# Designed miniproteins, single chains, continued (4): the designs that were tried, part 8

Each design is a single chain, and the fold is of that chain. pLDDT is the mean over its residues in the fold that is shown.

## One batch from the design tools (miniprotein)

Design m12262
Fold by ESMFold2-Fast:
Structure m12262 (fold): chain A 87 residues (1-87)
Amino acid sequence: MSKEELEREVTEALGLIHKNLGDKLEKQGKLEEAAEMYEKAIELFEEALGEKHPKVVEALRKLAEVYEKLGKLEEAEEVRARAEELE
């Protein structure tokens, strides 16, 4: 395993950790904290896997759902539109 391969694997793993933490926070009703975790997961998955990867699309869908629950309707629409463009 090269340093570049290791960095990619670590970045993907960090993305998954943030996504799973976001899921837990959403279930606890900590919607703003959940949104922050999903935003970080999206950045990490894009870096590791590329913008069009299914994990990026899934994280965008979850972020849009949390934004809707927060009443951030414009932000939810933007994120959902981005997810639809990638499918």
Scores: mean pLDDT 85

Design m12263
Fold by ESMFold2-Fast:
Structure m12263 (fold): chain A 69 residues (1-69)
Amino acid sequence: SSMEKKRQEILRLIGRILSLIGEIFDLEHKLKTNPDLSEEERKKIEEEIKELEEERKRLMEELRKLDAS
């Protein structure tokens, strides 16, 4: 059914969003707790966090559009 397919897609998007939130949390925690990180390594992690946050924002917008349909 179309409702079951929509439900499966919503759950897939939620799962991906939760995974991204977890990755962002782990990277932010690493920045705060690892004193051995070089300035270059910190910058790379900060850039990765930004990319993951942009992906999270895109997926949340997809979820909003799907929920509105």
Scores: mean pLDDT 87

Design m12265
Fold by ESMFold2-Fast:
Structure m12265 (fold): chain A 66 residues (1-66)
Amino acid sequence: MEYRERAEKLVRGTLTGREDAGLSRPEEEVRRALAEGYREQAKVFEEEGDLESAEEYLRIAEALEE
């Protein structure tokens, strides 16, 4: 398992589209936005009883925040 690798792929995918626009936003902003989204989804999974998915999403969020 390598949540860091998955997180890095998400960041790179997001940044690639912005480079085409001629203005990139800082990587830290992308990581922060992605981490927030993953944390919110993890809470939903936990409340629904899907603890495995909740844990996976939390680990991805942690990896995004370093």
Scores: mean pLDDT 69

Design m12266
Fold by ESMFold2-Fast:
Structure m12266 (fold): chain A 59 residues (1-59)
Amino acid sequence: SEAEAVLELRKIAEENKNKSEEEIRKKIREAIEKLFKDFDISEEEKESMAEEMVKSVME
């Protein structure tokens, strides 16, 4: 489900929070592409999701 994909994305973000902001953003974007490939998610929604996750783990 989409909810399960979001939980997995949060787990991946947390696992990478010890890296630089650039590396975290890269890992999150890669994870979004992999986890949401079968969902009808727009590029704008993917970018919004990535920024939300980066902010969440950097704080």
Scores: mean pLDDT 77

Design m12267
Fold by ESMFold2-Fast:
Structure m12267 (fold): chain A 65 residues (1-65)
Amino acid sequence: LRRTALAAVLALDLTGKESLTAEEIVAATKDVVPVELEDVKRLFELLGKEEITRDEALAFARSLR
């Protein structure tokens, strides 16, 4: 889960977008960090969101120590 949250942060940094959907995160990280669409969808279910911002992804990743 922490790896998936960090991949979301990376996807947001790579795309320069304010928020990304689960499918956009998988597409953006495909050649850099292998993440599964199901793992990203699980992250979104836990956050109760359809899109994630960089600050939200980073805060969630930091909470998972």
Scores: mean pLDDT 76

Design m12268
Fold by ESMFold2-Fast:
Structure m12268 (fold): chain A 78 residues (1-78)
Amino acid sequence: SAVDKVQAVLSEQGEAAQKLLEELGDGELGRKVRELMTKGPGGALQALAMLKRESKRHPEAGKKADEIFKTIQDTALS
């Protein structure tokens, strides 16, 4: 199912997600992203969307979020 595919990609992207959280640090955005990530696959997708919206203020994190988002979309649409 699509949920299973998303979970598989998130598991494989675990290292990338961890690196992204390290780059965000302990600021407000990092805290919100970590909170959303605890809510499972749907929360993780919301966190990535938030990072994409905040890319103007956090361009490095936004770029990493776009890369992860593209991988999820490519996998889900295949």
Scores: mean pLDDT 65

Design m12269
Fold by ESMFold2-Fast:
Structure m12269 (fold): chain A 92 residues (1-92)
Amino acid sequence: MRPTNGEILEAIVDMLHGLAKRELERGNVEAAVETLELAYQIVEKNKDKLSKEDYKRILERLLEAAQDIYERTGSERAKNLAEKLKKEIEKL
């Protein structure tokens, strides 16, 4: 069966989340946050191809990842991303 646009976007987010975790493990905090920001930008630009439920679920996963980086490292960039994701979820 051909994957849906939603399934493709979910796979891309899973890959980028994995890359962000790997960069964090390597001590590359800025690269980890940049990777999550890229995942959010891709999903936001393609939100019309997702159900509201799928979009919300992806944003919640990105929020958890950004909060984890902030809690472990004190990265203000991660905190700002988490706050932005929280506001987008609240609009849904």
Scores: mean pLDDT 84

Design m12270
Fold by ESMFold2-Fast:
Structure m12270 (fold): chain A 61 residues (1-61)
Amino acid sequence: SEGEALFAAGRYAEAAAEYRRRIAADPDDWLAWANLGLALQADGRVAEGDAYMRRAQALAL
């Protein structure tokens, strides 16, 4: 996906924006929440990323 390509390129803020768009289209897409969390952690926004990762875990359950 475009988000994965952006993440692989180190473009973490842009990857996060792509995952936010996916969540807006499908709020139950737990992988998008998890990938947003990872992108935010990689961008240095660790606490915010952790919050999205916890949301992903709740949705995946």
Scores: mean pLDDT 85

Design m12271
Fold by ESMFold2-Fast:
Structure m12271 (fold): chain A 101 residues (1-101)
Amino acid sequence: GSIEEKLKKVEELIEQAEKALKEGDLKKAIELLNEALILVEEIIKEYPDDEEILKKAKELTKRVLELAMELLKKSEEYILEAIGLILRAIGLLEDIELLLK
């Protein structure tokens, strides 16, 4: 279904962002992590009562947070963008926890 495709797309974006970070393409990593967070936000809005989907969204958002923190460590040029990703990921994790009860 569309949810399985969306979750797979988030995982693929995270894997591509990890590769971009390793290759030093920090701008590409930022773009991919932003796209991943947008898709996770869409998923939790569409499935706010599905505990299994929310738990998967939480796992994926934690991976985005970890990569954004690694981006912050590696880049002086993109510090503000990295902080922005970190803050958005934290906010999304708080939203997911509220939905999980």
Scores: mean pLDDT 89

Design m12272
Fold by ESMFold2-Fast:
Structure m12272 (fold): chain A 65 residues (1-65)
Amino acid sequence: EEEIKKLREELKKAIEARDYEKAKELGIQLAELGDLEGAEYAAKWLASQGHTEDAQEIGRAMKEA
């Protein structure tokens, strides 16, 4: 619960900073914790920025969750 809230806040900051590597890592962590909504948000944002491979990595983590 609290970990998911912290990661979502960090994801928002990474997106604002255009930190693609951190956004990918946070999306994967959210997927591993079962926050599929947060993970999907990160993946969609990365794909919209042209980082399709990073988005696919998050998608794999979501499938394993």
Scores: mean pLDDT 83

Design m12273
Fold by ESMFold2-Fast:
Structure m12273 (fold): chain A 50 residues (1-50)
Amino acid sequence: GYETFLAVLRRAQEEGLALSDALTAEVLARALAGTPVAELLAWVRARAAA
């Protein structure tokens, strides 16, 4: 849900990860689709590093 999206964004900010608008939109879509925080955060870390 949306709370998952916010939790992932907060964690990414705390870790100093820069998210593009496109990456942020993808995070929202995946969170709304039911992806858990831990899985989504691992996915974000991989994309932010690339």
Scores: mean pLDDT 81

Design m12274
Fold by ESMFold2-Fast:
Structure m12274 (fold): chain A 95 residues (1-95)
Amino acid sequence: GLSVADRVAKALGFEVEPGEGLKKLIEAAGKELVEKYLKLAEEDKIAFNEETLRLLGIPTAGLDDELAAAVLALVESGKVPAEKAREALENLKIS
């Protein structure tokens, strides 16, 4: 079956095999930028939540920190529009 990361990757327009969604998102966003947000999520949840609101306009509650970091990195890098990322996450009803 498809993981949450697989469903997010497909909603953002990436073609993925089951289990490859997170890897595809990280490769598209760039590892260094994903690691920046992942570190922020682990070390400073307040700053991480501020960045999710700044880049997406919504909280990433219910997402794994690595998946959330990858989505933020995709938006910051300009690989995915913020509106498309927000719609993908809202349509999945992740809570």
Scores: mean pLDDT 79

Design m12275
Fold by ESMFold2-Fast:
Structure m12275 (fold): chain A 62 residues (1-62)
Amino acid sequence: SPEAIRLAAEAFGKTMTDEASRLLAEKLGDVPDPRERFAAVQKLAEAAGDTITPEDVEKLVE
C-alpha cells in the first residue's frame, strides 16, 4: 500500500516520492502488522532530509 506509506511519511513531516513509497512497500512485502510498517517509515523519516527518496529506502536495509 504505497498510499498508506506516503501518508505515514506525512505524519512525520516528510514528503515521500512515488518511487520511494512503491519500493518500500515492495521491501516490506505483506507485513500484516501496520505498526511495523509505520516504524519503518519513521526510521526513514529520521534519516532522510525533507523528502524520502528511493535511495533512502535502499539505505534502510543496511
Scores: mean pLDDT 72

Design m12276
Fold by ESMFold2-Fast:
Structure m12276 (fold): chain A 69 residues (1-69)
Amino acid sequence: MQALVFEDLKALVDYLKANPNASVSAIGTPEKIRELAEEKGLPVLKVDGSEATDEDLARAKIGAIISFY
């Protein structure tokens, strides 16, 4: 599982198109996804694989928990 934050819904959709084996387990605000990630022991990442900063979380519009088949 990965916790990811996205600039907008289009960025999330583009990510899912690029990763057809991805399954979305949760979608919400970046803050809510950060809480779920901490409960699961997951870092919160951007699509480039770098760790999201507090500023990245504030600017992001959507977050997701993603599992791969």
Scores: mean pLDDT 83

Design m12277
Fold by ESMFold2-Fast:
Structure m12277 (fold): chain A 85 residues (1-85)
Amino acid sequence: MEEVEELLKELEKEGKEALEKVKEAIARGDMKEVTEIVEAFQNKANEVKRQIAEIATDEELLSEAGERISKLQLEFQKEVAKLLE
């Protein structure tokens, strides 16, 4: 489904951009901004998951998309944790 793939690609792009913003915020010592960026990305990932659930007509596609989003969320959390060391 082209629409589902576009949503997933946009989420992957937003995750990379959010990680770059987190690096910049950490460099400035702005931990409040780090928290806000992390929360914004997690909220976006959940919104994309909701949108896919509404448009997906195939249970297998829905399951696969959900796994991809969960993997993106986990990878984002791991990368942020590494930056906070």
Scores: mean pLDDT 83

Design m12278
Fold by ESMFold2-Fast:
Structure m12278 (fold): chain A 61 residues (1-61)
Amino acid sequence: SSRQQRIYDTVIRLQVERGRLPSQREIADELGVSPSTVSRHLRRMGVRSVSELPAHFSPPT
């Protein structure tokens, strides 16, 4: 879904900017939502944390 894609894009962007995987709080701050909202979306994507997200996504260059 577009919401799942936005979370993924945010994770990739923050990882590039900070040189590490972002926390749920950092993703929440970037999206303007609560950390519990991020956790709920991750659960709907079938993962419990950002480290469990699929690594196959590459941003187009």
Scores: mean pLDDT 71

Design m12279
Fold by ESMFold2-Fast:
Structure m12279 (fold): chain A 96 residues (1-96)
Amino acid sequence: MKEEAEKLVKEAETYLKNGDIDKAISLFEKAVKLDPNNARAYVLLARAYLMKGDFEKAKQYAEKALEIDPNNPEARVILAEAYYKMGKEEEAEKAL
């Protein structure tokens, strides 16, 4: 299960780098269903939604990553950026 999830994460990262955001999201969502404790997959899913402009989903997945890995600096940065994009500057500053 975890090895299959990690393979999907790597494949999804390639799509994300190429700008195929929807394909990347689909693969990351499959990865987190196979391994719901994969903090990296949630971080990258949050980043993909942020790139897509879905700031509410980006916030949700960044928070999920922080539940698994509370000290993840990339997840905190994504959460802060999602709050800024939603007009919640106070929450954004607290996330950092």
Scores: mean pLDDT 84

Design m12280
Fold by ESMFold2-Fast:
Structure m12280 (fold): chain A 115 residues (1-115)
Amino acid sequence: MSIEELLEEIERRLRELGVPEPIIGMVLAALEHLAELLRQEGYSDEEILELLKELAERVAEAYLEARRAGLSEAEIAERIAEVMKEFAREHLSPDSAAEFEAAVEQIRRRLLAKL
């Protein structure tokens, strides 16, 4: 499986779960950025695929919990962004994690401007 094929499968799964399109766009953009940072840090394509799958599962779980709690779309986006930032801190160097966190916040701010 390529990273492109995995991102297409993640997009399909998130749509099937009822995740709003702007949030799907945020997640996919963040996963693409994370994959590049992991590659720059020397992770193999196989390791990147497994990490992206793990993060996608955490995102799906966070979405379902937030939806069950009755959170707004903006609050769901914030919770998903935090899950992705925490994952980056676990797997990236501090500098790469900070770059990823800044990118996620920029993506989230642009998403909120469209809501």
Scores: mean pLDDT 87

Design m12281
Fold by ESMFold2-Fast:
Structure m12281 (fold): chain A 64 residues (1-64)
Amino acid sequence: MDLAKEIAAKLLEIGGEFNLSLGRLKEAAEDYEAAGELYKELGKEEKAKEYYEKAKELYEKAGL
C-alpha cells in the first residue's frame, strides 16, 4: 500500500480543479496528467485513464 502516492494523487486532483476554476488550462492539465501517472503506479487503471483524458482535453483547449 502506497499511501503517500494516493495522497499526492488526490492533492494533484484538487490542484487541477483549482487551476481549472481560475482558467489556467495548461496548469490544470499538468496537475491531472501527474495525478493520472500516480493512479497508474497505484494500479488504478480506470482512474489513470480518466485523468489522462481530462489532461488531454485541457491541453487541446489551450492549443497545446
Scores: mean pLDDT 85

Design m12282
Fold by ESMFold2-Fast:
Structure m12282 (fold): chain A 80 residues (1-80)
Amino acid sequence: EEIEKLKERIERLREELERLRSITPETPLLEEAEELLEKAEEYLKKYLENPEDKSYLEKAKEYLEKAEKILRELKELLNS
């Protein structure tokens, strides 16, 4: 189910960002990733309230993908 997979990705990203917050001092990229995750959650909620409007699902995926890319950049900065 596409919604279940999106929820799993959102939960995984949330956990990763939470872990990074515990070890990373002030990081603009971390704040940006958190804002994008919040937008992904907002659009997913809108889609669940109106499943006929597929654009909300597409927006949720777009913001989630952007947040995931920033998470990868943060991990690379912390690498070695």
Scores: mean pLDDT 81

Design m12283
Fold by ESMFold2-Fast:
Structure m12283 (fold): chain A 58 residues (1-58)
Amino acid sequence: SAERRELLEREVELSVEMIDLAVKRRFEEDPEERARLEAELEELAAESERLAAELQAL
């Protein structure tokens, strides 16, 4: 269905964003900036979990 395809596309986009952020966090030496990246990753992880739940509900 169109809804499933859109959710899957968004899941892929989130996965790419999370990988990019995880790489930035790993090489970030500023503790304050690292904490900011960590918080952003947690937000994206929560969004990914919500998308997974929506996909299972379809």
Scores: mean pLDDT 85

Design m12285
Fold by ESMFold2-Fast:
Structure m12285 (fold): chain A 96 residues (1-96)
Amino acid sequence: MDKEKAKEYMAKGTEAYRKGDYEKAIEYFKKAVEYAEKADKYSKLVADAELNLGTALAKAGKLEEAKEYYKRAKEAAEKAGDTTLARMAERNLEKI
């Protein structure tokens, strides 16, 4: 149940992000992180949600919060064994 809700909020956040509504994207991605963590604290879904939240925060000019979520996304991706997501989070950290 929580995994399905996390995916639903990920889709809503991605749509808001594509429309340039970064504040709405942040709201949806925060909910995606919450539900993903309830489903599995160290899953690829958590890492993906935290990475997308960081990116939306960076686009909204919230660079300190974006940096925090990129670090969290990297740690979650590493624990989940997702080297591709971990590298994406690291690259985003280097650009801030």
Scores: mean pLDDT 86

Design m12286
Fold by ESMFold2-Fast:
Structure m12286 (fold): chain A 65 residues (1-65)
Amino acid sequence: AAAAQAERDARNQVLLKYSRKALEKGDDETVEKFNREAGRLIAAHPGDLASLEKALEELLKKYVP
C-alpha cells in the first residue's frame, strides 16, 4: 500500500525541485506558466518518473533559460 504513496512523494519531490528553480530565476508570471505546464506534464506521465523529470528539465529551460 505504501508503493503508491512513495511514487507520489517521488514525483512531488521532482516537481518541487524544478518549481523551486523556476521561482529562483523567474518572475511570478513565468512561474505561473511553468507550474501550469508542469501540472499537464504530470497528468501525461503518471507512471514514468524519468520521463517526467526530463520533461520538467526541458520545460524549465524553455521558460527560465
Scores: mean pLDDT 74

Design m12287
Fold by ESMFold2-Fast:
Structure m12287 (fold): chain A 60 residues (1-60)
Amino acid sequence: DMMVEKKIEELLEKAAKEKDPIKQKILMVEAALLLSDHKNLLMIDAMEIVKKKVKELQKK
């Protein structure tokens, strides 16, 4: 899917705006799964990247 990068970005933006911690974690896990597959990363590494990006987006 050529739109995987856009889907990851959309999930990260939704996670950053999400106020429910359970829903936020679900969005972050979905983004991490796509990132892990797309960039051939371990899930742990993908989750760290996702957490960092969500924190950066929340500071805007």
Scores: mean pLDDT 82

Design m12288
Fold by ESMFold2-Fast:
Structure m12288 (fold): chain A 78 residues (1-78)
Amino acid sequence: VDEEEINDALAQMYLALGKVLERKGRYEDAVEMYEKAIELATSPEVKAEAYRNLADAYRKLGDVDKSEEWEKKAKELE
Protein backbone atom coordinates (compact mmCIF):
# COMPACT_ATOMS: atom_id res chain seq x y z
CA VAL A 1 0.00 0.00 0.00
CA ASP A 2 1.50 3.33 -1.07
CA GLU A 3 0.88 6.81 0.34
CA GLU A 4 -1.56 7.71 -2.46
CA GLU A 5 -3.71 4.65 -1.68
CA ILE A 6 -3.62 5.40 2.06
CA ASN A 7 -4.55 9.05 1.47
CA ASP A 8 -7.55 8.13 -0.73
CA ALA A 9 -8.71 5.60 1.90
CA LEU A 10 -8.48 8.27 4.63
CA ALA A 11 -10.31 10.76 2.38
CA GLN A 12 -13.15 8.24 1.92
CA MET A 13 -13.33 7.79 5.72
CA TYR A 14 -13.69 11.57 6.16
CA LEU A 15 -16.38 11.58 3.43
CA ALA A 16 -18.30 8.85 5.28
CA LEU A 17 -18.04 10.75 8.58
CA GLY A 18 -19.15 13.98 6.88
CA LYS A 19 -22.22 12.25 5.43
CA VAL A 20 -23.18 10.96 8.89
CA LEU A 21 -22.76 14.45 10.40
CA GLU A 22 -24.80 15.99 7.57
CA ARG A 23 -27.64 13.48 8.15
CA LYS A 24 -27.66 14.57 11.81
CA GLY A 25 -27.98 18.24 10.78
CA ARG A 26 -24.39 19.04 11.81
CA TYR A 27 -23.61 20.87 8.57
CA GLU A 28 -20.64 22.93 9.82
CA ASP A 29 -18.96 19.76 11.15
CA ALA A 30 -19.75 17.99 7.85
CA VAL A 31 -18.05 20.86 5.92
CA GLU A 32 -14.91 20.39 8.07
CA MET A 33 -14.82 16.64 7.32
CA TYR A 34 -15.34 17.19 3.56
CA GLU A 35 -12.54 19.80 3.54
CA LYS A 36 -10.22 17.22 5.17
CA ALA A 37 -11.26 14.68 2.53
CA ILE A 38 -10.36 17.16 -0.24
CA GLU A 39 -6.92 17.82 1.31
CA LEU A 40 -6.14 14.07 1.41
CA ALA A 41 -7.81 12.86 -1.81
CA THR A 42 -5.44 12.05 -4.68
CA SER A 43 -7.93 10.57 -7.19
CA PRO A 44 -10.21 12.92 -9.21
CA GLU A 45 -13.20 10.66 -8.45
CA VAL A 46 -12.81 11.03 -4.66
CA LYS A 47 -12.20 14.79 -5.01
CA ALA A 48 -15.33 15.19 -7.16
CA GLU A 49 -17.43 13.33 -4.56
CA ALA A 50 -16.01 15.52 -1.79
CA TYR A 51 -16.75 18.70 -3.80
CA ARG A 52 -20.37 17.61 -4.40
CA ASN A 53 -20.90 16.76 -0.72
CA LEU A 54 -19.33 20.08 0.33
CA ALA A 55 -21.65 21.91 -2.10
CA ASP A 56 -24.69 20.15 -0.60
CA ALA A 57 -23.58 21.01 2.96
CA TYR A 58 -23.09 24.70 2.05
CA ARG A 59 -26.56 24.76 0.44
CA LYS A 60 -28.03 23.43 3.71
CA LEU A 61 -26.13 26.16 5.59
CA GLY A 62 -27.74 28.74 3.26
CA ASP A 63 -24.50 29.64 1.45
CA VAL A 64 -25.74 29.31 -2.14
CA ASP A 65 -22.69 31.05 -3.66
CA LYS A 66 -20.23 28.58 -2.09
CA SER A 67 -22.53 25.67 -2.98
CA GLU A 68 -22.47 26.68 -6.68
CA GLU A 69 -18.67 27.20 -6.59
CA TRP A 70 -18.04 23.67 -5.29
CA GLU A 71 -20.55 22.14 -7.77
CA LYS A 72 -18.59 23.83 -10.59
CA LYS A 73 -15.30 22.41 -9.25
CA ALA A 74 -16.83 18.91 -9.09
CA LYS A 75 -17.97 19.15 -12.74
CA GLU A 76 -14.45 20.22 -13.81
CA LEU A 77 -13.14 16.85 -12.49
CA GLU A 78 -15.72 14.85 -14.52
Scores: mean pLDDT 83

Design m12289
Fold by ESMFold2-Fast:
Order: sequence, then structure tokens, then C-alpha cells
Structure m12289 (fold): chain A 83 residues (1-83)
Amino acid sequence: SNREKAEKLIEELAEKVEAGAPEEELRKLLEELLKVAEDLDNTEAREIVERLSEESGITHEFSDAELALLGFFHERHQKLVAE
């Protein structure tokens, strides 16, 4: 399913981040994850990105890679805080 694809991509992205993979490689995974999330019509993913933008007070337009990276880190942070 698309959800399983998203979960696998998040896991692969986490492994690549821990391994110190180059930004271009991370961007490719983030773009793929973003496309899968869009296909899921996932309001939760959209809400995470919006909340992150509000918390940061950022008003500039983000690239797809930046949005996906911010969404990934925000979700990971929320899982740690939520117990």
C-alpha cells in the first residue's frame, strides 16, 4: 500500500541520515516520500508541514526537499515528545 511505501521510505531516510548520506541522496528520498504522501491525500502530513512553518515563523517559500526534510524531522520530534 502507499502507506507501507511511505513508512519504508521514512525508515530508509532515517538510516541514510544516521549514515551521513549526502544532501542530494537525501533529497531524492524526500522527493519520493513527498510524492507518496501527496498520493495518500494525507491531511496529517500537510498539517505537520503547516505547524512547522508556524512554529518557525518562516514566511519564505520552501523547496520540496526542504518541506519534506522539515516534515520528517517534525514527525520524528513529535514521536519522541509524545512518549
Scores: mean pLDDT 54

Design m12290
Fold by ESMFold2-Fast:
Structure m12290 (fold): chain A 89 residues (1-89)
Amino acid sequence: SEELRKEAREAIDKLREAVKAGNSDEAVQYGLRALKIASELLEKGEYDEAIEIAREVMDVARQLPDSLDRGILELAAATLLAVAESKKR
């Protein structure tokens, strides 16, 4: 879905802005929003797109200094990535 891909890009852009600003609360909010969109792409069978989103959220989350908020995003992204990769087989 083109709409879901656009929404995911917007959420990831906001995630990057929040990380650069040091705003952990907003980073978690936008990161989880991007992962929710990735989950919707998984339901539609768009596994490669879901994998891309999950990997990008994980890479951006690793730049967060807050270990708890970073842990939440990394765990959520890793879980979605594992499911998406297993479904692609």
Scores: mean pLDDT 84

Design m12291
Fold by ESMFold2-Fast:
Structure m12291 (fold): chain A 58 residues (1-58)
Amino acid sequence: MEARRRAYGERGRAAMEAVIAGDPTPLSEEEKKELLERAGRVGEHAADVVAEQRAAAA
């Protein structure tokens, strides 16, 4: 369970990092850090939702 949550968190951060790299809008280092942290938390939450859905389907 922890490995899945971590993997989803890492994917969320990687996706946000790619968006930031492709966006011409200048962001501060603090804004980038906040966005990456939020993306990681969203990914972890998504992992929990997927686990719940699979448990309900089983």
Scores: mean pLDDT 74

Design m12292
Fold by ESMFold2-Fast:
Structure m12292 (fold): chain A 57 residues (1-57)
Amino acid sequence: TGAARGAELRRAADDNEARGLASPEQVALLRRAGDAYARGDLEEGDRLEQEAWDTPQ
């Protein structure tokens, strides 16, 4: 479900931020993707998730 996927991406953003494995921009995009999934906007969530993974760490 979108809510479950959103929770996973928020957790991934928090973990990557804590470990220094992601840039602030990538973390922000992952959180935005998680928010989109949580509200049921799967298309926007997919777009933001792809943008996050294409962002340099």
Scores: mean pLDDT 81

Design m12293
Fold by ESMFold2-Fast:
Structure m12293 (fold): chain A 59 residues (1-59)
Amino acid sequence: DQQRQLDLLQKLLETARDLKREAEERIKRGIHPEQARLLLKVSTEEVKRLTEQLNKLKQ
């Protein structure tokens, strides 16, 4: 049960990190900067939330 939750959270965290990297690259390249900024904000918040949940389960 705990391992299944850890695996799911790790996959979600990886996806959120990928979205954050994509948003940062779009901002750097000037591709739809307003949309990229929103994506960066949302993905940054998700990375923080998922990291905190993952750390709580590992403790």
Scores: mean pLDDT 83

Design m12294
Fold by ESMFold2-Fast:
Structure m12294 (fold): chain A 59 residues (1-59)
Amino acid sequence: SELEELSKKAREAALAGDAEAAAEYGRQYGLLQGDPHAPVTYEGAARAEALRAKEEAEK
């Protein structure tokens, strides 16, 4: 499904440390759920996770 695919892409982007890509896929995931606040929530969470992964990798 589209939700599963976007969830995977957001996760992969976060693990790669690409905060902007992770946030964008998270935002699209929220939009497809039809909740007005879900896009903002998922975007922020995905961005934060990607930034943590990036910091861990850069040491």
Scores: mean pLDDT 72

Design m12295
Fold by ESMFold2-Fast:
Structure m12295 (fold): chain A 71 residues (1-71)
Amino acid sequence: MKKEAGEALLEEARRYLELAREALRRGDLDAAERYLEAARLLIEQAEKLGVEDPELRKELERLEKELEEAK
């Protein structure tokens, strides 16, 4: 049960990371920041349920760094 819920959270986090990448590409830093915050919360919630995706976390951290460098 918790594993399936955590996997669903990671799936939603992937969608937000895609939206964040799109926002960064078009220079919408405010939208990118909101999407990355949403993705981070979802990834952390999944990890609390015992479900983690190290590659997804690396992508989040990479995009967060890209956002900070773009400011």
Scores: mean pLDDT 84

Design m12296
Fold by ESMFold2-Fast:
Structure m12296 (fold): chain A 93 residues (1-93)
Amino acid sequence: SDLDLRRGIDSAIGLLSGARMLARVMDRQGVPFDEILRRVLRLVDDAIRRARGHPQAQRILLDTRRRILRSRTVDEMVQILQQAVRQLQSLSS
């Protein structure tokens, strides 16, 4: 249903917003990039699962996952996540 679709997108937004905060906190604590990447990818994969019924949200999240895998810095990773949150918010409005 449209309500279930919206709830899936809202859940994905929450997970990506959490991933952004977690990445920044872990970076400031001196956690290695590979560990931050692993933790962020887990949250992105959870977001993909929750948005499974939403073709546009799935496209955004799968592209986001691919961009995160190619990221080389926490700042780049955070920017990618921030852009994905904005794109998903446009779908839920």
Scores: mean pLDDT 88

Design m12297
Fold by ESMFold2-Fast:
Structure m12297 (fold): chain A 64 residues (1-64)
Amino acid sequence: MLEPVLVRPLPPAAAAEFRALLQKEARALGALDGAGVAEAMRRAAAALADPAVREAVLASLALL
């Protein structure tokens, strides 16, 4: 890829799963600052059931 744009809309089911996991992880971390939100996003991404979706989301987070 000349430009690795991995940011694509997730399928609706995967997007709903990620949102539910993000809410769970953010709640566990106690709604911390931006660094805590980034960690909650990373944990939510790692917990995604579809390995291909998980890899794509984790790769997108790593590019920040």
Scores: mean pLDDT 67

Design m12298
Fold by ESMFold2-Fast:
Structure m12298 (fold): chain A 86 residues (1-86)
Amino acid sequence: MTVLIDAEGLTPAQKEHLLTTLAALERGGATVEVEVEGDTVRATVSGVNIGQLLRLMGGLTEVALQGHELTSRVEGDTVTYTLRPK
């Protein structure tokens, strides 16, 4: 499956946390394409297994608990996770 991440309004710590999570997925064998611009992180993650998906969801929910809204959209075999400030 493919996972798309669209995260905006991130603090430097939240941005570092997401980038660290994405780097761990890449080391685990996923294909990761990341674009960072200011407080925005956009990423495409391909070849995701269940363990990698759970790790990614953990990172996203941690940011959400700090004052972001997390939404998800499923289209075919692609899941898009969107993070926006509340």
Scores: mean pLDDT 83

